# Designed miniproteins, single chains, continued (5): the designs that were tried, part 82

Each design is a single chain, and the fold is of that chain. pLDDT is the mean over its residues in the fold that is shown.

## One batch from the design tools (miniprotein)

Design m18841
Fold by ESMFold2-Fast:
Structure m18841 (fold): chain A 87 residues (1-87)
Amino acid sequence: DREDLLRAIGEILRLIGLGLDAERNGDQRVRDLTDRAVRIVMELMKMGHDKLAAELGGRVIDALERGDLEGAERYVEEMERKLEELK
C-alpha cells in the first residue's frame, strides 16, 4: 500500500530528526533509541510490513515527543521482539 509505505518513510525521517536533536543535546540514550527504531522500521519495510513499520515507529516517536523515555524504550524492545517473530 502506497500510503503505508509513505507513512513508514515519514516515520523514519521523524526518528532521524529526533536523533539529530538528541545528539546536539548530548542525549545518547534518545540517540540510541532512535537509531534502533530506524533500523527496525527499515527491516520491517524490506519485508513488506509497511503498515506495521509505520505504526510501531509512530509509537516510539509519540513517546519521545512526550518525554516518556521508559515508554520509548519499551516500544523499541517490542519492535525488536516483533521483528524476530517475523524472521
Scores: mean pLDDT 89

Design m18842
Fold by ESMFold2-Fast:
Structure m18842 (fold): chain A 62 residues (1-62)
Amino acid sequence: EKEKERKAVALETAAKINEVGAETSRKLAEESSPEMAKIFLEGARINERAAEENREKAEKVK
């Protein structure tokens, strides 16, 4: 039970880190050329998906 709680907290923390990464990438996209913006937006999407997956995993282990 303690192991499940620890795992859930770790996954929620990882999700928060990915969310910050996505936010940073979107901000960089706004300040970049159209070509570079596409790269940053792709990075944001990858981080957003990783955050969603980590939150889903956290729910499953609770």
Scores: mean pLDDT 82

Design m18843
Fold by ESMFold2-Fast:
Structure m18843 (fold): chain A 69 residues (1-69)
Amino acid sequence: MKLVKVTATVTVERDGQRFEVEVVIEAPESELKEKADEFIRQMLEGSRAAGDEDTARRIAEAVREAVEK
């Protein structure tokens, strides 16, 4: 089984404050995209209910790009 680790880092700057969010997804190569897609869906759905969609979208984009490269 080939285990792959993907790291996505997103920097959010607001009102002079800087936040760095790091997402690490580790899964077998055959499951990596599916696990990342599931994570993105759950995060976006949860953030929509909580009202933090902008940050969630940026994190989702970074994770998707890191996995699909």
Scores: mean pLDDT 72

Design m18844
Fold by ESMFold2-Fast:
Structure m18844 (fold): chain A 64 residues (1-64)
Amino acid sequence: AVPETLPGVGNRKVEKPAPDGTTLAREALRELLRKHGIEVPDDTSLEELVARAAALNRAVKAAA
């Protein structure tokens, strides 16, 4: 395929002298869930963390 438009790049803008950024995202999600009293296994994948965060967001939104 061919880039038929300018998506905004992003991948080239990523500066990873340390973590890729995915690690930070995982940590943020884990901390968010932990803050709400939800414990997740250490082996929980990023996708599962995102799914749990989405479910939590629904519950919090309903409570708010």
Scores: mean pLDDT 67

Design m18845
Fold by ESMFold2-Fast:
Structure m18845 (fold): chain A 85 residues (1-85)
Amino acid sequence: SLAEEVREIAERVEELARRAKELAAKGTREDLLEAEMLVSLAAMLVSIARLMVKNHPNPSEEALEALERAERAVREAQAAVDAAL
């Protein structure tokens, strides 16, 4: 189902975002570069999930909530990386 697919993407995005935040907290240039790469990958996955939701005629509340969670995770990870720069 759409909800299951978006949820799987959201779980992957949350894992990537968590790792990016951990790397940003370490604060070396190498760790920050890796964190930026992970945030970029997570943002790409969010874009895919957003497109899936947009192309569905009647997305469930569950699918919309999973997408919102993924989008929030990317925003928080990006903010952590930006703050470490």
Scores: mean pLDDT 89

Design m18846
Fold by ESMFold2-Fast:
Structure m18846 (fold): chain A 63 residues (1-63)
Amino acid sequence: VDELFRQYLEAVRNQDWERRGRLRDELLELLKKLGASQTVLNMLKSGTITDVGIAAAEAESLL
């Protein structure tokens, strides 16, 4: 999970929209399986560095 969040943040910073979209969808699937709240899923979908960072911290609390 941490590795995917790191790659997603890198894609956001590098403005790699194709990689960002694929990693976002993969993270959404994993977070749903971990029982993440809809708020956390929406933060990941927003794709801002801050929101994704919050989503990563919440995902770690589920592990």
Scores: mean pLDDT 73

Design m18847
Fold by ESMFold2-Fast:
Structure m18847 (fold): chain A 84 residues (1-84)
Amino acid sequence: SSSLLQSLQEKLAQQKQAERQKYLDEGAEEGRRFGEAFRKSEKEGMEMMDRMTEGDKKGSLKAMYSAAMMGVQWIKLVSEKLGE
């Protein structure tokens, strides 16, 4: 019946959402590590970012910093929801 099909579709959507959240959690861990490095040593954190950017260190560093901060904030919210 259509009701059974709808229930199955909902379950499938939930499973896909869980997979997406796992991916986001991995990004959170990475961002958290960078944040910790910056807090302990600004130089050490900058060196880590330099390795990742490799090219235009200045432009890439700013972009990655903004993305990481946004990611950390977003993933922190998602992580809290998963921890519930």
Scores: mean pLDDT 61

Design m18848
Fold by ESMFold2-Fast:
Structure m18848 (fold): chain A 85 residues (1-85)
Amino acid sequence: MEGLRAMFAAAAELEEAALTGDEEAVERAARESLKRAIEVTGDREEAARLVELAASFAAGALRAQGRDEAAEAVERAARRAIEEA
């Protein structure tokens, strides 16, 4: 339950950050989402999967709105946060 809520919260935050056009804001949102996911799951691998899923939902929503560049920024930021952790 809490993991799903964290995932949807992360997806919303990533979408909101991407809509600002600020790549640093998207990278910050991805890092903070991963941090919270680790706190919720207690497992880095599970947290990474949760953030990847959140980024996929956010990117899908952005692409449905015709915002392909914003969607790509979300996917890059999530991947970077997971790799750097």
Scores: mean pLDDT 83

Design m18849
Fold by ESMFold2-Fast:
Structure m18849 (fold): chain A 70 residues (1-70)
Amino acid sequence: ATEDALAEIDRVAEETIARIKAAPKSQIPALTVAGVLRLVGLALESNDPEVEKAAQEAIKRVLKAGDEAL
């Protein structure tokens, strides 16, 4: 269901951001890329504009966290 997909996107984003904040600088680019790819995968599996929008916002949050942590 859409709600389940939205919850998964939020969970993946939160877990990725937490890992980025706890990681040494050398690991941050790889963690950021891995998180973005996972969120892209979730968006591609969904044929729902609401899920796609949530994934885009989550990707933006992950990218910002990675940039700020460097």
Scores: mean pLDDT 84

Design m18850
Fold by ESMFold2-Fast:
Structure m18850 (fold): chain A 60 residues (1-60)
Amino acid sequence: SSEERAKKMMEIMRLLKQGVSLEEIEQNADPIGLEAIERLRFTEESGKQLKEEARKRAAG
């Protein structure tokens, strides 16, 4: 469910703050944790691309 995925995302963020790598978290993740990691990676990549396109539109 979306709620369980959100909980996992928060848990992953806590582990990252403690210095655990995203790759290490992925190796120990359950299926919901893997979905949360994919979501984070996709959001980061999409955010970078969208930010670049938005800058071009705003500057033009």
Scores: mean pLDDT 72

Design m18851
Fold by ESMFold2-Fast:
Structure m18851 (fold): chain A 85 residues (1-85)
Amino acid sequence: EERARAEAELAHRYIELLLKQGKSFDEAEQEVLEWGKKNNRLEEAERVVRIFRLQKEIEQYLKDNTPENLEKARKLADELRKLVE
């Protein structure tokens, strides 16, 4: 659980660094997955990519602050909680 959270933070920062270097989100996601394949940690890489996606989607829904977006953000936050616990 603690390890999964630390890896989620690393994956999130890693993807953000790749985006800052001019790579698309899809390219950043593929690089993280490729790292997982090379290091025999594909399942964990897929999990941390999912955590990053959920965090970004929650942030985007909260930006618009509509009741529908808040409900979507809540459901995504519940999914995120299950992945980091």
Scores: mean pLDDT 71

Design m18852
Fold by ESMFold2-Fast:
Formats: C-alpha cells, sequence, structure tokens
Structure m18852 (fold): chain A 84 residues (1-84)
C-alpha cells in the first residue's frame, strides 16, 4: 500500500509539472499532447486507488489517495478549460 501511495504522489508531481508546462506553452499541438498525458495520469491514479482498496490499504492512505485524485481532476479540468 505504501509503495502504491508513493506512485500516486509521483503521478501528482508529474501532473503539477505538466500544468506548469501548459501555462508556459503557446503551441496548440504541445498543449493537446500535455492534456492527453494528464488524462492518462488521472486514469492511472484511479486504477492505483482501486488496487489500494482491493489490497486493504488503511483509511488514512485511501484519504490521501482520494485527495490526490481530486487535485488531479482539478488540474485536468483547468487544462480542458484552457484548451476550450
Amino acid sequence: ADSLLARMRALLARARAIQAQLRATTDPAQQRALLLELEVLLGLAHIIYGVMKLIGASQAQLDEAEAIIAEMQAIVADARALLA
């Protein structure tokens, strides 16, 4: 469970880095590629969260994973709004 939560934290760190790149980039093709990467990372976070529940991760670990997913969902929503 700790190793999966560490992977969740790594996905969030990558999502935050991509969000910064999106704010710095004016190339529409790069913006679309970065949004796609964000959506893939969010999908992976949901898969890891499902595995954490299946293997009996603690409520504190699940709460942190849910907070990570919520922040990643906000990052994806902001990115989609930027490209709309």
Scores: mean pLDDT 88

Design m18853
Fold by ESMFold2-Fast:
Structure m18853 (fold): chain A 96 residues (1-96)
Amino acid sequence: SLLEEAEKLAKEHKEELEKFIEEKLEELEKAMEKEKLEDERPEKEQKQAYAKAIMAVEFSTKGPVYAMAIALVLKEKYPELDLEALLAQLFSGAER
């Protein structure tokens, strides 16, 4: 039922979560540009890495329901993202 709580949160706060995700993605891209770091990975892999970073921070600060809600919004906005891989990475950390 963690998924049901996350789906409800994502639905009720969709616009807020989308704005938060966009702002965090822009912050990460701007931070890399400011430090003159070149990411030579394909754009899909860069987005996957940024999504993983955002979800990991939210999992540690706000818990698994909020992190899963972020994952659901990310998958809807960026359907190329591997949501299953993102969730597997978060839950493997929680079991330790």
Scores: mean pLDDT 72

Design m18854
Fold by ESMFold2-Fast:
Structure m18854 (fold): chain A 73 residues (1-73)
Amino acid sequence: ELSEEEREILRKAVELINASDSNRISLSEIAKKLGISKSTLSRLLRKAMELGYVELVIENGRLRLRLTEKGKA
């Protein structure tokens, strides 16, 4: 289960990735914008995927993150 703080960070990370549609943003840049380390962000994303809060999709060879139904609740 994700904490409220973790869910808020996850939501912001997904928004940043989606906003970078034409200008690909790395996990390092996202972590910097969120004020956390890349390691912390990577672990949070993996934990969120394992718990079903977010899914990682690959479209046209690019990484996209999507909040699941559970992640939006």
Scores: mean pLDDT 73

Design m18855
Fold by ESMFold2-Fast:
Structure m18855 (fold): chain A 67 residues (1-67)
Amino acid sequence: MDAAARAVAEVLGIDRPEEIKRLMEETHARGKAVRAAAATPEQRVAGSDEVGLEFVKRVNRLAEEAK
């Protein structure tokens, strides 16, 4: 986890790999909850896509805030 968070931080110019790590942990927890709550394969896929897209948006926001 830490190595991946650091790699993402370096690529995007974010000097806070710990922040990326927290987002990854939140995304994993949310993904697990969505999978547990999904009643159909379609709901599971749609929910996982939503969680993944939210993670990307949050990471992009951190990159934009990094000056």
Scores: mean pLDDT 74

Design m18856
Fold by ESMFold2-Fast:
Structure m18856 (fold): chain A 86 residues (1-86)
Amino acid sequence: MSPELQEEAEASMLLVAASSFLVSAKNMLKKGDTSNIDELERLVKKIKARAEKMLESPNPETREIAARAVELADEALKVLKEVKKK
């Protein structure tokens, strides 16, 4: 498989993961449940770091998907920071 197609697939997986983690973070904020907050924060930071590297991809589709994944990961981290303040 070409590296370009493999990167698009990876970016799409990171986007799905970021979206799922954002939903989890919002649910934690709503319920006040902090039981897995540190693990979720570590996972979000890992996918954000990988997506940020993909912003340097020569493939414009990969960059667009990666940019959205970074946006959702940043939103999840902001929500988790609010959960920690409570």
Scores: mean pLDDT 83

Design m18857
Fold by ESMFold2-Fast:
Structure m18857 (fold): chain A 85 residues (1-85)
Amino acid sequence: AEYKITFFDTLDDALAVVKNSKKPFVYNSISKPVSVDSIVKLLKTLGVDEDTANQIAEEITNNYKDENKAAVVETPEGIALIQFV
């Protein structure tokens, strides 16, 4: 399955997109197969620590078909919203 990553300056903006839209307006797309290593590298680039990045990546890869699940990740450079499509 594919997922989309959208970046925001604030958490409230990211949560508004989750509430009001089935799909993000601006995104970076990662294609299947989705690997833990690929997601971890992306999250670490965004300033997420290795242990947190591994935990999020494992949750995403295990539940990648659940389109009702979105991950919101706080980074030093902003907020990342990860949604399944």
Scores: mean pLDDT 59

Design m18858
Fold by ESMFold2-Fast:
Structure m18858 (fold): chain A 103 residues (1-103)
Amino acid sequence: SMELVNMQFVLLADVSELWLQYRTNEVLKNDAELAEKLERIRKLVTEAIKHLDSDPEKARTLLREIIRLVREMADHLKDKDAKSAAEAEAVGARLEAILARLE
């Protein structure tokens, strides 16, 4: 239960960090593709959290999709803002660690 609480906190904190960074960045704030990916990630994270303790297999499936979107976002950012790309990569790594613990 403490581990699940920690996972929920990390997921919410990571999503909030990504959203704040991109909303305040002059280069990124008008990027419709990034806005779409961030909104999809937010919705998937909210759904994954609901299933972390009740349906680990569904949570794993949702986390894999979130990781895929975060990696796509990092690749998109690579040529626009190196710092934001690195932050997205770090989020992806933390999400992969959470996925491993659900196995």
Scores: mean pLDDT 77

Design m18859
Fold by ESMFold2-Fast:
Structure m18859 (fold): chain A 70 residues (1-70)
Amino acid sequence: MSREELWREVDRALVAMTLAIAKKAGLSPEEIYELLERIAEKTNSPLFRRAAEIVREGGVDAALDAVAAA
């Protein structure tokens, strides 16, 4: 794999793990949205920002499904 392909896979795995851990911890959709937005801002990650938008629009399960399909 190229370094860029590896970084995209790592970023995707981090988004998926963050969503799964937040769901297991019982965070509200609003708390998950705020968490993902803060990570997106700090890391300049479009995947974290997109996951935050999906959580806001359709909830955490919709975001998990979107990450799994990518």
Scores: mean pLDDT 79

Design m18860
Fold by ESMFold2-Fast:
Structure m18860 (fold): chain A 81 residues (1-81)
Amino acid sequence: SARDEEIAALYEEIRRLGEEFLRALGAGDVARAQALLEEMRKLYARLKELTDPSNPEEVRLLENVEALIANGEALLAALQA
């Protein structure tokens, strides 16, 4: 369905931004890492709007993205300490 395609596309884009975030973090580019993390949060908000809370697979996907963002925030904070 169009909804399933949009969910898949959002997840793939978040994954791609996560890879770019790790590259920015490895380079010490805090400003770029912050900007990428903010884009991931925007896509997460859209993914959350599309998520059916009664669908355990979609909820698990959303939780995976939440964990990815939380881990990114922790890594960025550690780099700035």
Scores: mean pLDDT 88

Design m18861
Fold by ESMFold2-Fast:
Formats: structure tokens, C-alpha cells, sequence
Structure m18861 (fold): chain A 80 residues (1-80)
């Protein structure tokens, strides 16, 4: 399932970006915003292509992307 694999790869990249920004106390606001937007985009794609993915792939992509959003939110909170 190439669509599901693509979106899962995007979700994993979004999570890695969010984790990297959250772990870096000196991360610029622009990187936190970029990570959040990438994660939101992945959630939207998972919903749009839900019928082209397995239920497990949709659940995993959403889980990873939602975790990425939370990490980006924590990074944004530190830049207040």
C-alpha cells in the first residue's frame, strides 16, 4: 500500500522534526512552526486518503503526527 507507506513516512519525519525542536532549547520559532505545519499536513493527508490506507496505517499515522504536534507545541511554549 504505497499511499499508506508514504503518509507513514511523512508522519515519522514530522515526529523526528518535532522531537528535534523540542529537545533543542535554542531552537528558533520558525523551526517549531515548520514542524507543527508538517504534522498538521500529515493528519490532513491521513484523513483525505483514509480509504486508500489500512485502518492500522491511518491510526499509526495519526498517532505519530499528533505526537509531533504536541512536541512542536512544547517547543513553541518555551519561546514565549
Amino acid sequence: NEVGERILAEARRALAAGAAVAADPDAPLSRAIAAALAAIGTIVEAELFRDKMSEEQVAEARRLAEEAVELARKALAKTK
Scores: mean pLDDT 80

Design m18862
Fold by ESMFold2-Fast:
Formats: sequence, structure tokens, C-alpha cells
Structure m18862 (fold): chain A 81 residues (1-81)
Amino acid sequence: MEELRERLKAAFQEAFGVSEADAEAIAELLLEHLEDGEVVLTEEALKELYRFTRDLDPALAESARTSLTVHYGLSEEEIEA
């Protein structure tokens, strides 16, 4: 778990330029949606990620929105609700 949290935090800092505190919050959110020891980006996790990142990193937010639309069939209004 510690290594997974550290890897997620590092990945978000490197890929998206978010702060350490923001990357830690994102990693904590994703770790709450573990399934059989793996991080599963569920509909709920992706919605929370979208809402968290939309003011911090519009590109990351757009990626989460696209995943919600493509994989879960949600409208933009449903994603923002």
C-alpha cells in the first residue's frame, strides 16, 4: 500500500504538475477504491477525481470526464452533479 501510494503521488506530480499535497489527496482517493488490492477507477472514483482536478488541472479533469463518458455512459451534467 505504501509503495502504491508513493507511486501514484509521484506519477501525478510528474505527469500533471500537481502539488505534493494535491497528488497525495488524489492517491488517497484512489486507494479508497481498491478492489482485491488493485486500484480500480470506479465511476465514483472518476467523478471525485474530475471534481477535484477541474480547477487544478483541466487536462486531467478532461481525461476523467472522457473515461466517465466512454466507459460509464454518463452525460457532462451527471458527471458534475
Scores: mean pLDDT 66

Design m18863
Fold by ESMFold2-Fast:
Structure m18863 (fold): chain A 87 residues (1-87)
Amino acid sequence: SLEELLERHDRLVEELAALAKDTSLSEEEFERRMEELARELLEVTREALRAEGLSEEEIEELMAQAEEVLKGLMEKMKEHRAALKAA
């Protein structure tokens, strides 16, 4: 259901936020887990948009935007984590 997709989305966002604060992981493990969570977020977002009744064209346009935003967020998370490790 849409409700279950939104709950899954919220859980993934919480996991991503927790990962950003975890300075104990190696850079390789951090990047791998971040990429895995990002992929799951994009999949859940696509499913939620379909459940909302959006057209495939609308979904593709929104997903392209979501991918760019998430890509930028992931780069900022890497920079922020490096700063936390340096502090």
Scores: mean pLDDT 81

Design m18864
Fold by ESMFold2-Fast:
Structure m18864 (fold): chain A 79 residues (1-79)
Amino acid sequence: MEEAQKKADEAVRKTLSEIYELSEEEVDKILELLDRMKELVKEREENPERQEELVKEVQELQKEIEEIIDKGYERVEAK
């Protein structure tokens, strides 16, 4: 449902912006990665035989999110 998704995205955007001091561009990138993770979770539900492969992809996406947060944090500290 579009409204429920918008509300969730807004809450995540607010949290990332307020707590981690990320830029709008960085928040948008994290939301994209989170959507990718949701897609992989859905694929795991549909194809349980690919569970190990899909779990590894989710872990890689989590690492990318952490790198964005770390870079955003350092950049804001420099300002």
Scores: mean pLDDT 72

Design m18865
Fold by ESMFold2-Fast:
Structure m18865 (fold): chain A 64 residues (1-64)
Amino acid sequence: SAAEEELRRAIERNVAVVERLAGPEAAKRVQEEMERIRAESSDVEEALRRIEDVALRTILEHQA
């Protein structure tokens, strides 16, 4: 579905950003969490927001 593809692309983009800025171990951890968000959420907009929040928080914590 279009929603499924949108979530898949969002995870891919956010994981790539985390890998670049926080490294491969952080990227692996956020990918696992984002896949969990995708599996448990029935609301695409909320899932996208949560995925972005996980990436942002991880980057900020690593940069601190």
Scores: mean pLDDT 85

Design m18866
Fold by ESMFold2-Fast:
Structure m18866 (fold): chain A 70 residues (1-70)
Amino acid sequence: MELEEVEKRLEEIIEKIKKEYPEDETLIAVVEDAAKKILEAFKKGSLSKEEVEEKLKDMETVPKKRLEEV
């Protein structure tokens, strides 16, 4: 997985969350911060391709996990 592909997928996830939960500024901020950290860690080589894929899936399910914790 290339850096450009990871960046594109993170942007798509953020845009999707903004469309689904535009009123949840806290969720949007958390997702944007997580995306930045994932991208930086992947760029630094601290995350494997498999770990990045797992974190991308986690970001897509953040709203669901948040609802389950309530």
Scores: mean pLDDT 72

Design m18867
Fold by ESMFold2-Fast:
Formats: C-alpha cells, sequence, structure tokens
Structure m18867 (fold): chain A 80 residues (1-80)
C-alpha cells in the first residue's frame, strides 16, 4: 500500500541519517548496527541510550541527546 511504501522510505532515510550522525561523532559502525537492530526489535529508548553510554562512556551528554532525538523519530515511524 502507499502508506507502507511511505513508511519504508521514511525509515530508510531516518536510518541513513542516524548512521551518518553517529559516523560524524566518531562512533564505530558495529555500534550503529546494534542500535538499528535494537530499534527494529522495539527496544525502549532508555535501554538503547544506556547501551550507547556503556559502549562509549566518553560521549558528551549533548551528543547522547542528539542521538536520542533521532532514535525517538525512528521509533515513531516503526509504530503501526
Amino acid sequence: SRKKRERELTLDIAEAFLIMHMTVLGLPPELTDKVIEMLRKGTPVEDIVKYIKEEVPNLSEEDIQSIERVIRQIQKILKE
């Protein structure tokens, strides 16, 4: 359906943006891949943020908040 195609396109764009954003922040691709996997599994934002903080403890609060905003946008797209 048209609604399904629009959702898939929006997801692809949002995932590409998250990958780009995390790459600019110097985060490893493996971490980005795991974040995308957690998002697609429906993992709560709080748990994803905790995972990022544990893997990259030197990441600034501002950078964490910027990643969290993108994650929340993707979660809205993933909800039916």
Scores: mean pLDDT 78

Design m18868
Fold by ESMFold2-Fast:
Structure m18868 (fold): chain A 97 residues (1-97)
Amino acid sequence: SAAEEAALAKVKAALEAGRYEEAAAIVAEYVRSLTDPEEAVAFVERAFDLALELGKPEAALLVVRAAWRAAKSLDLSVEQDFRLVALIIRAIGELLE
């Protein structure tokens, strides 16, 4: 959606500026605006991939942690929870490289 692309553009700008806490806050705010769990998880996966593509695994971890806290209002399936856990494992793997 146009709102999703606008949110991702803000996340990218914050990440490129080294403002990782701001990037995580933008992701959390957008997740809180959503009512569809699948849309929320897909957005988090996109924001996470963007952080890794920019070489920022520490920011990727902050993004997933903030998003998981924000997603507490959503009824996530077991599969959706596992997708978020997989992102955390990937970020830790990159940090241990």
Scores: mean pLDDT 86

Design m18869
Fold by ESMFold2-Fast:
Structure m18869 (fold): chain A 85 residues (1-85)
Amino acid sequence: SRLAQLRKERADLLAKLSKRLSTDKFIEVNNAVIKEAQYAYETGDYESALKKLDEILNKLNLSPEDQEIVKQLFETLVEILKLEG
């Protein structure tokens, strides 16, 4: 199913990110993604969610490549939330 594919994609992105970031940065980034994805899903305000996420990623000094992985993780989680209802 589409939901099963998205869950696998999220798991793969999380595994990739965990190998690229320190444990502390990974935890902070993952918590931010979950919070902002839930906010975007509940409110439909994707612009504000992405601005908040971008601020956090810049504060943590993530590379552009790592920021792109985090954006994909955010988008995948939002789609999962939409399908779960």
Scores: mean pLDDT 88

Design m18870
Fold by ESMFold2-Fast:
Structure m18870 (fold): chain A 63 residues (1-63)
Amino acid sequence: GRAAAQMVAAQTGASLEAAAGAVEGAAKGRDNPEGIRAVAEASGMSEEQAREAARAAAKAFGG
């Protein structure tokens, strides 16, 4: 949901749109390569770390 996307954006510096795509993909059990890459680039994380952060946020906020 929106709260998960806002948390990822705030923690990583990624745009809300990129964070929302990554979180929505994680919540649906799907990859979102564009969202994951954007989060990784904004935060200096690897794509694996960005994917894990999106999953953790989706799980924490039920979305």
Scores: mean pLDDT 74

Design m18871
Fold by ESMFold2-Fast:
Structure m18871 (fold): chain A 62 residues (1-62)
Amino acid sequence: SSDDLNTTLVKLANEMLKNPNMTNDQVAQVLDEASSLRDSMSPDELVEYFKKKAKELEKQSQ
């Protein structure tokens, strides 16, 4: 996909890392899953998938 998609995913990963209850391994796992799906999903669907997974992990980290 475009450089803009990669930039967006990196920004989302950095936002997850601002949560002190998030581990680098958890963020890496979500990013890897999103990357593996990039051939089967549109960029918009991929970003929404990442956001959904980030929100689920945020809830579990409370």
Scores: mean pLDDT 73

Design m18872
Fold by ESMFold2-Fast:
Structure m18872 (fold): chain A 92 residues (1-92)
Amino acid sequence: SRTEYLRLSTRANVLGHAARLAEVEGLEAAVEAAERLARETLERARRSGELSDEELAAMEEGAREGLELARRLSPEELLALAREAAAEAQAL
């Protein structure tokens, strides 16, 4: 579904961004950058007016899940989960 695609793709983007930065800049800086990406992505989506309330809620859920995982998992685990979420989104 469209909402499931948006949740998984948003989660994958947040997780992937955190994973890439964590290896270079450390976990704290990576989480802060992922939080900024999530906020900016959601603000752009809301401003576009092209998404329904249900689609926006799905993106918010994906961002929340991604940030929660980014705070407690290793970069390798984050990258693996990002790839899985992206693959699941593409299969929908």
Scores: mean pLDDT 82

Design m18873
Fold by ESMFold2-Fast:
Structure m18873 (fold): chain A 106 residues (1-106)
Amino acid sequence: DIEKLIEELEKLGELGKIAAALIRAIANDPTLSEEEKEELIRLIVETTKRLARAREEGDKIKELEIGLEYSIRMREIFGNVDKEEEELIERARKNIEKLKEELKNK
């Protein structure tokens, strides 16, 4: 069943091929629980489809937002967000909001 998911992702081009390779790595990782694998694979599929759409629309800021959301969700799945990482995430979020504000005035 993972192979069908991979085939669908690979149809999204290079981004989908990268996602497919990552999903194969996750599926074969003996250090991850089955629950972690399922959540990670779901996240990668969702993120890849969203990124492919943003790229088709030429929305570079949306790509950054999706990337930040992906990083946050990855940390939540592993349950290992320290205070330094939280501060970096907030800084990234503020930088994205500044870019969005600058683009409103073009």
Scores: mean pLDDT 78

Design m18874
Fold by ESMFold2-Fast:
Structure m18874 (fold): chain A 66 residues (1-66)
Amino acid sequence: SERERVLREIAGTLNSIGDIIDEGLEKGKKEAEKKKKEKGLTPTEKRRIIVLGIEEALRNTEVVVP
């Protein structure tokens, strides 16, 4: 059925988003470690770096939102 097709597409999109989030988290961790050496980072600054990494990964993937 068409409903089953739509659900499979949604599941595929969610899996792709999960992969992007994982990639963004790894990038964010690397940036946080790099900057931690030069200046003490607050938890807020660390979260910002992780979020920016995720946003960059999402932008580069050009995820088409239906």
Scores: mean pLDDT 67

Design m18875
Fold by ESMFold2-Fast:
Structure m18875 (fold): chain A 59 residues (1-59)
Amino acid sequence: SEGEKLAQELVDAGRLTQEGVDRLKTDHKDRADEIATVIGRRLGLSEEQTKALTEFLKE
């Protein structure tokens, strides 16, 4: 998915950790919309990138 690719690119760039992504998908899946919005705002993601990340975190 586009969100998975984006999350991997952010981990590779050192802007997120793989452990952090795994925790978001496991422990905070029900808050994916809120969390992706906060991450997108903090990291300067586009609306489209934030939406893709939200969809990935719900998987």
Scores: mean pLDDT 80

Design m18876
Fold by ESMFold2-Fast:
Structure m18876 (fold): chain A 68 residues (1-68)
Amino acid sequence: MTPAEQALAELRALAQEIIAGTDDPRVIEAVRTVLALAEEILATEPPEVALQVLRWMRDELERLRAAL
């Protein structure tokens, strides 16, 4: 598994935890949108760029989880 693929797997796991922990449809929609964008970035960007963006996205989802 590449570092970028691992970062996406970690982002997916965090997203599933957030979705399981909330009944807010707006939060669920936002998290699903982030996952869709993360998949697109991994598919379209160079691996080094994808890794940097995926790590940033993970940090933002961690902040969202902490606020819930």
Scores: mean pLDDT 84

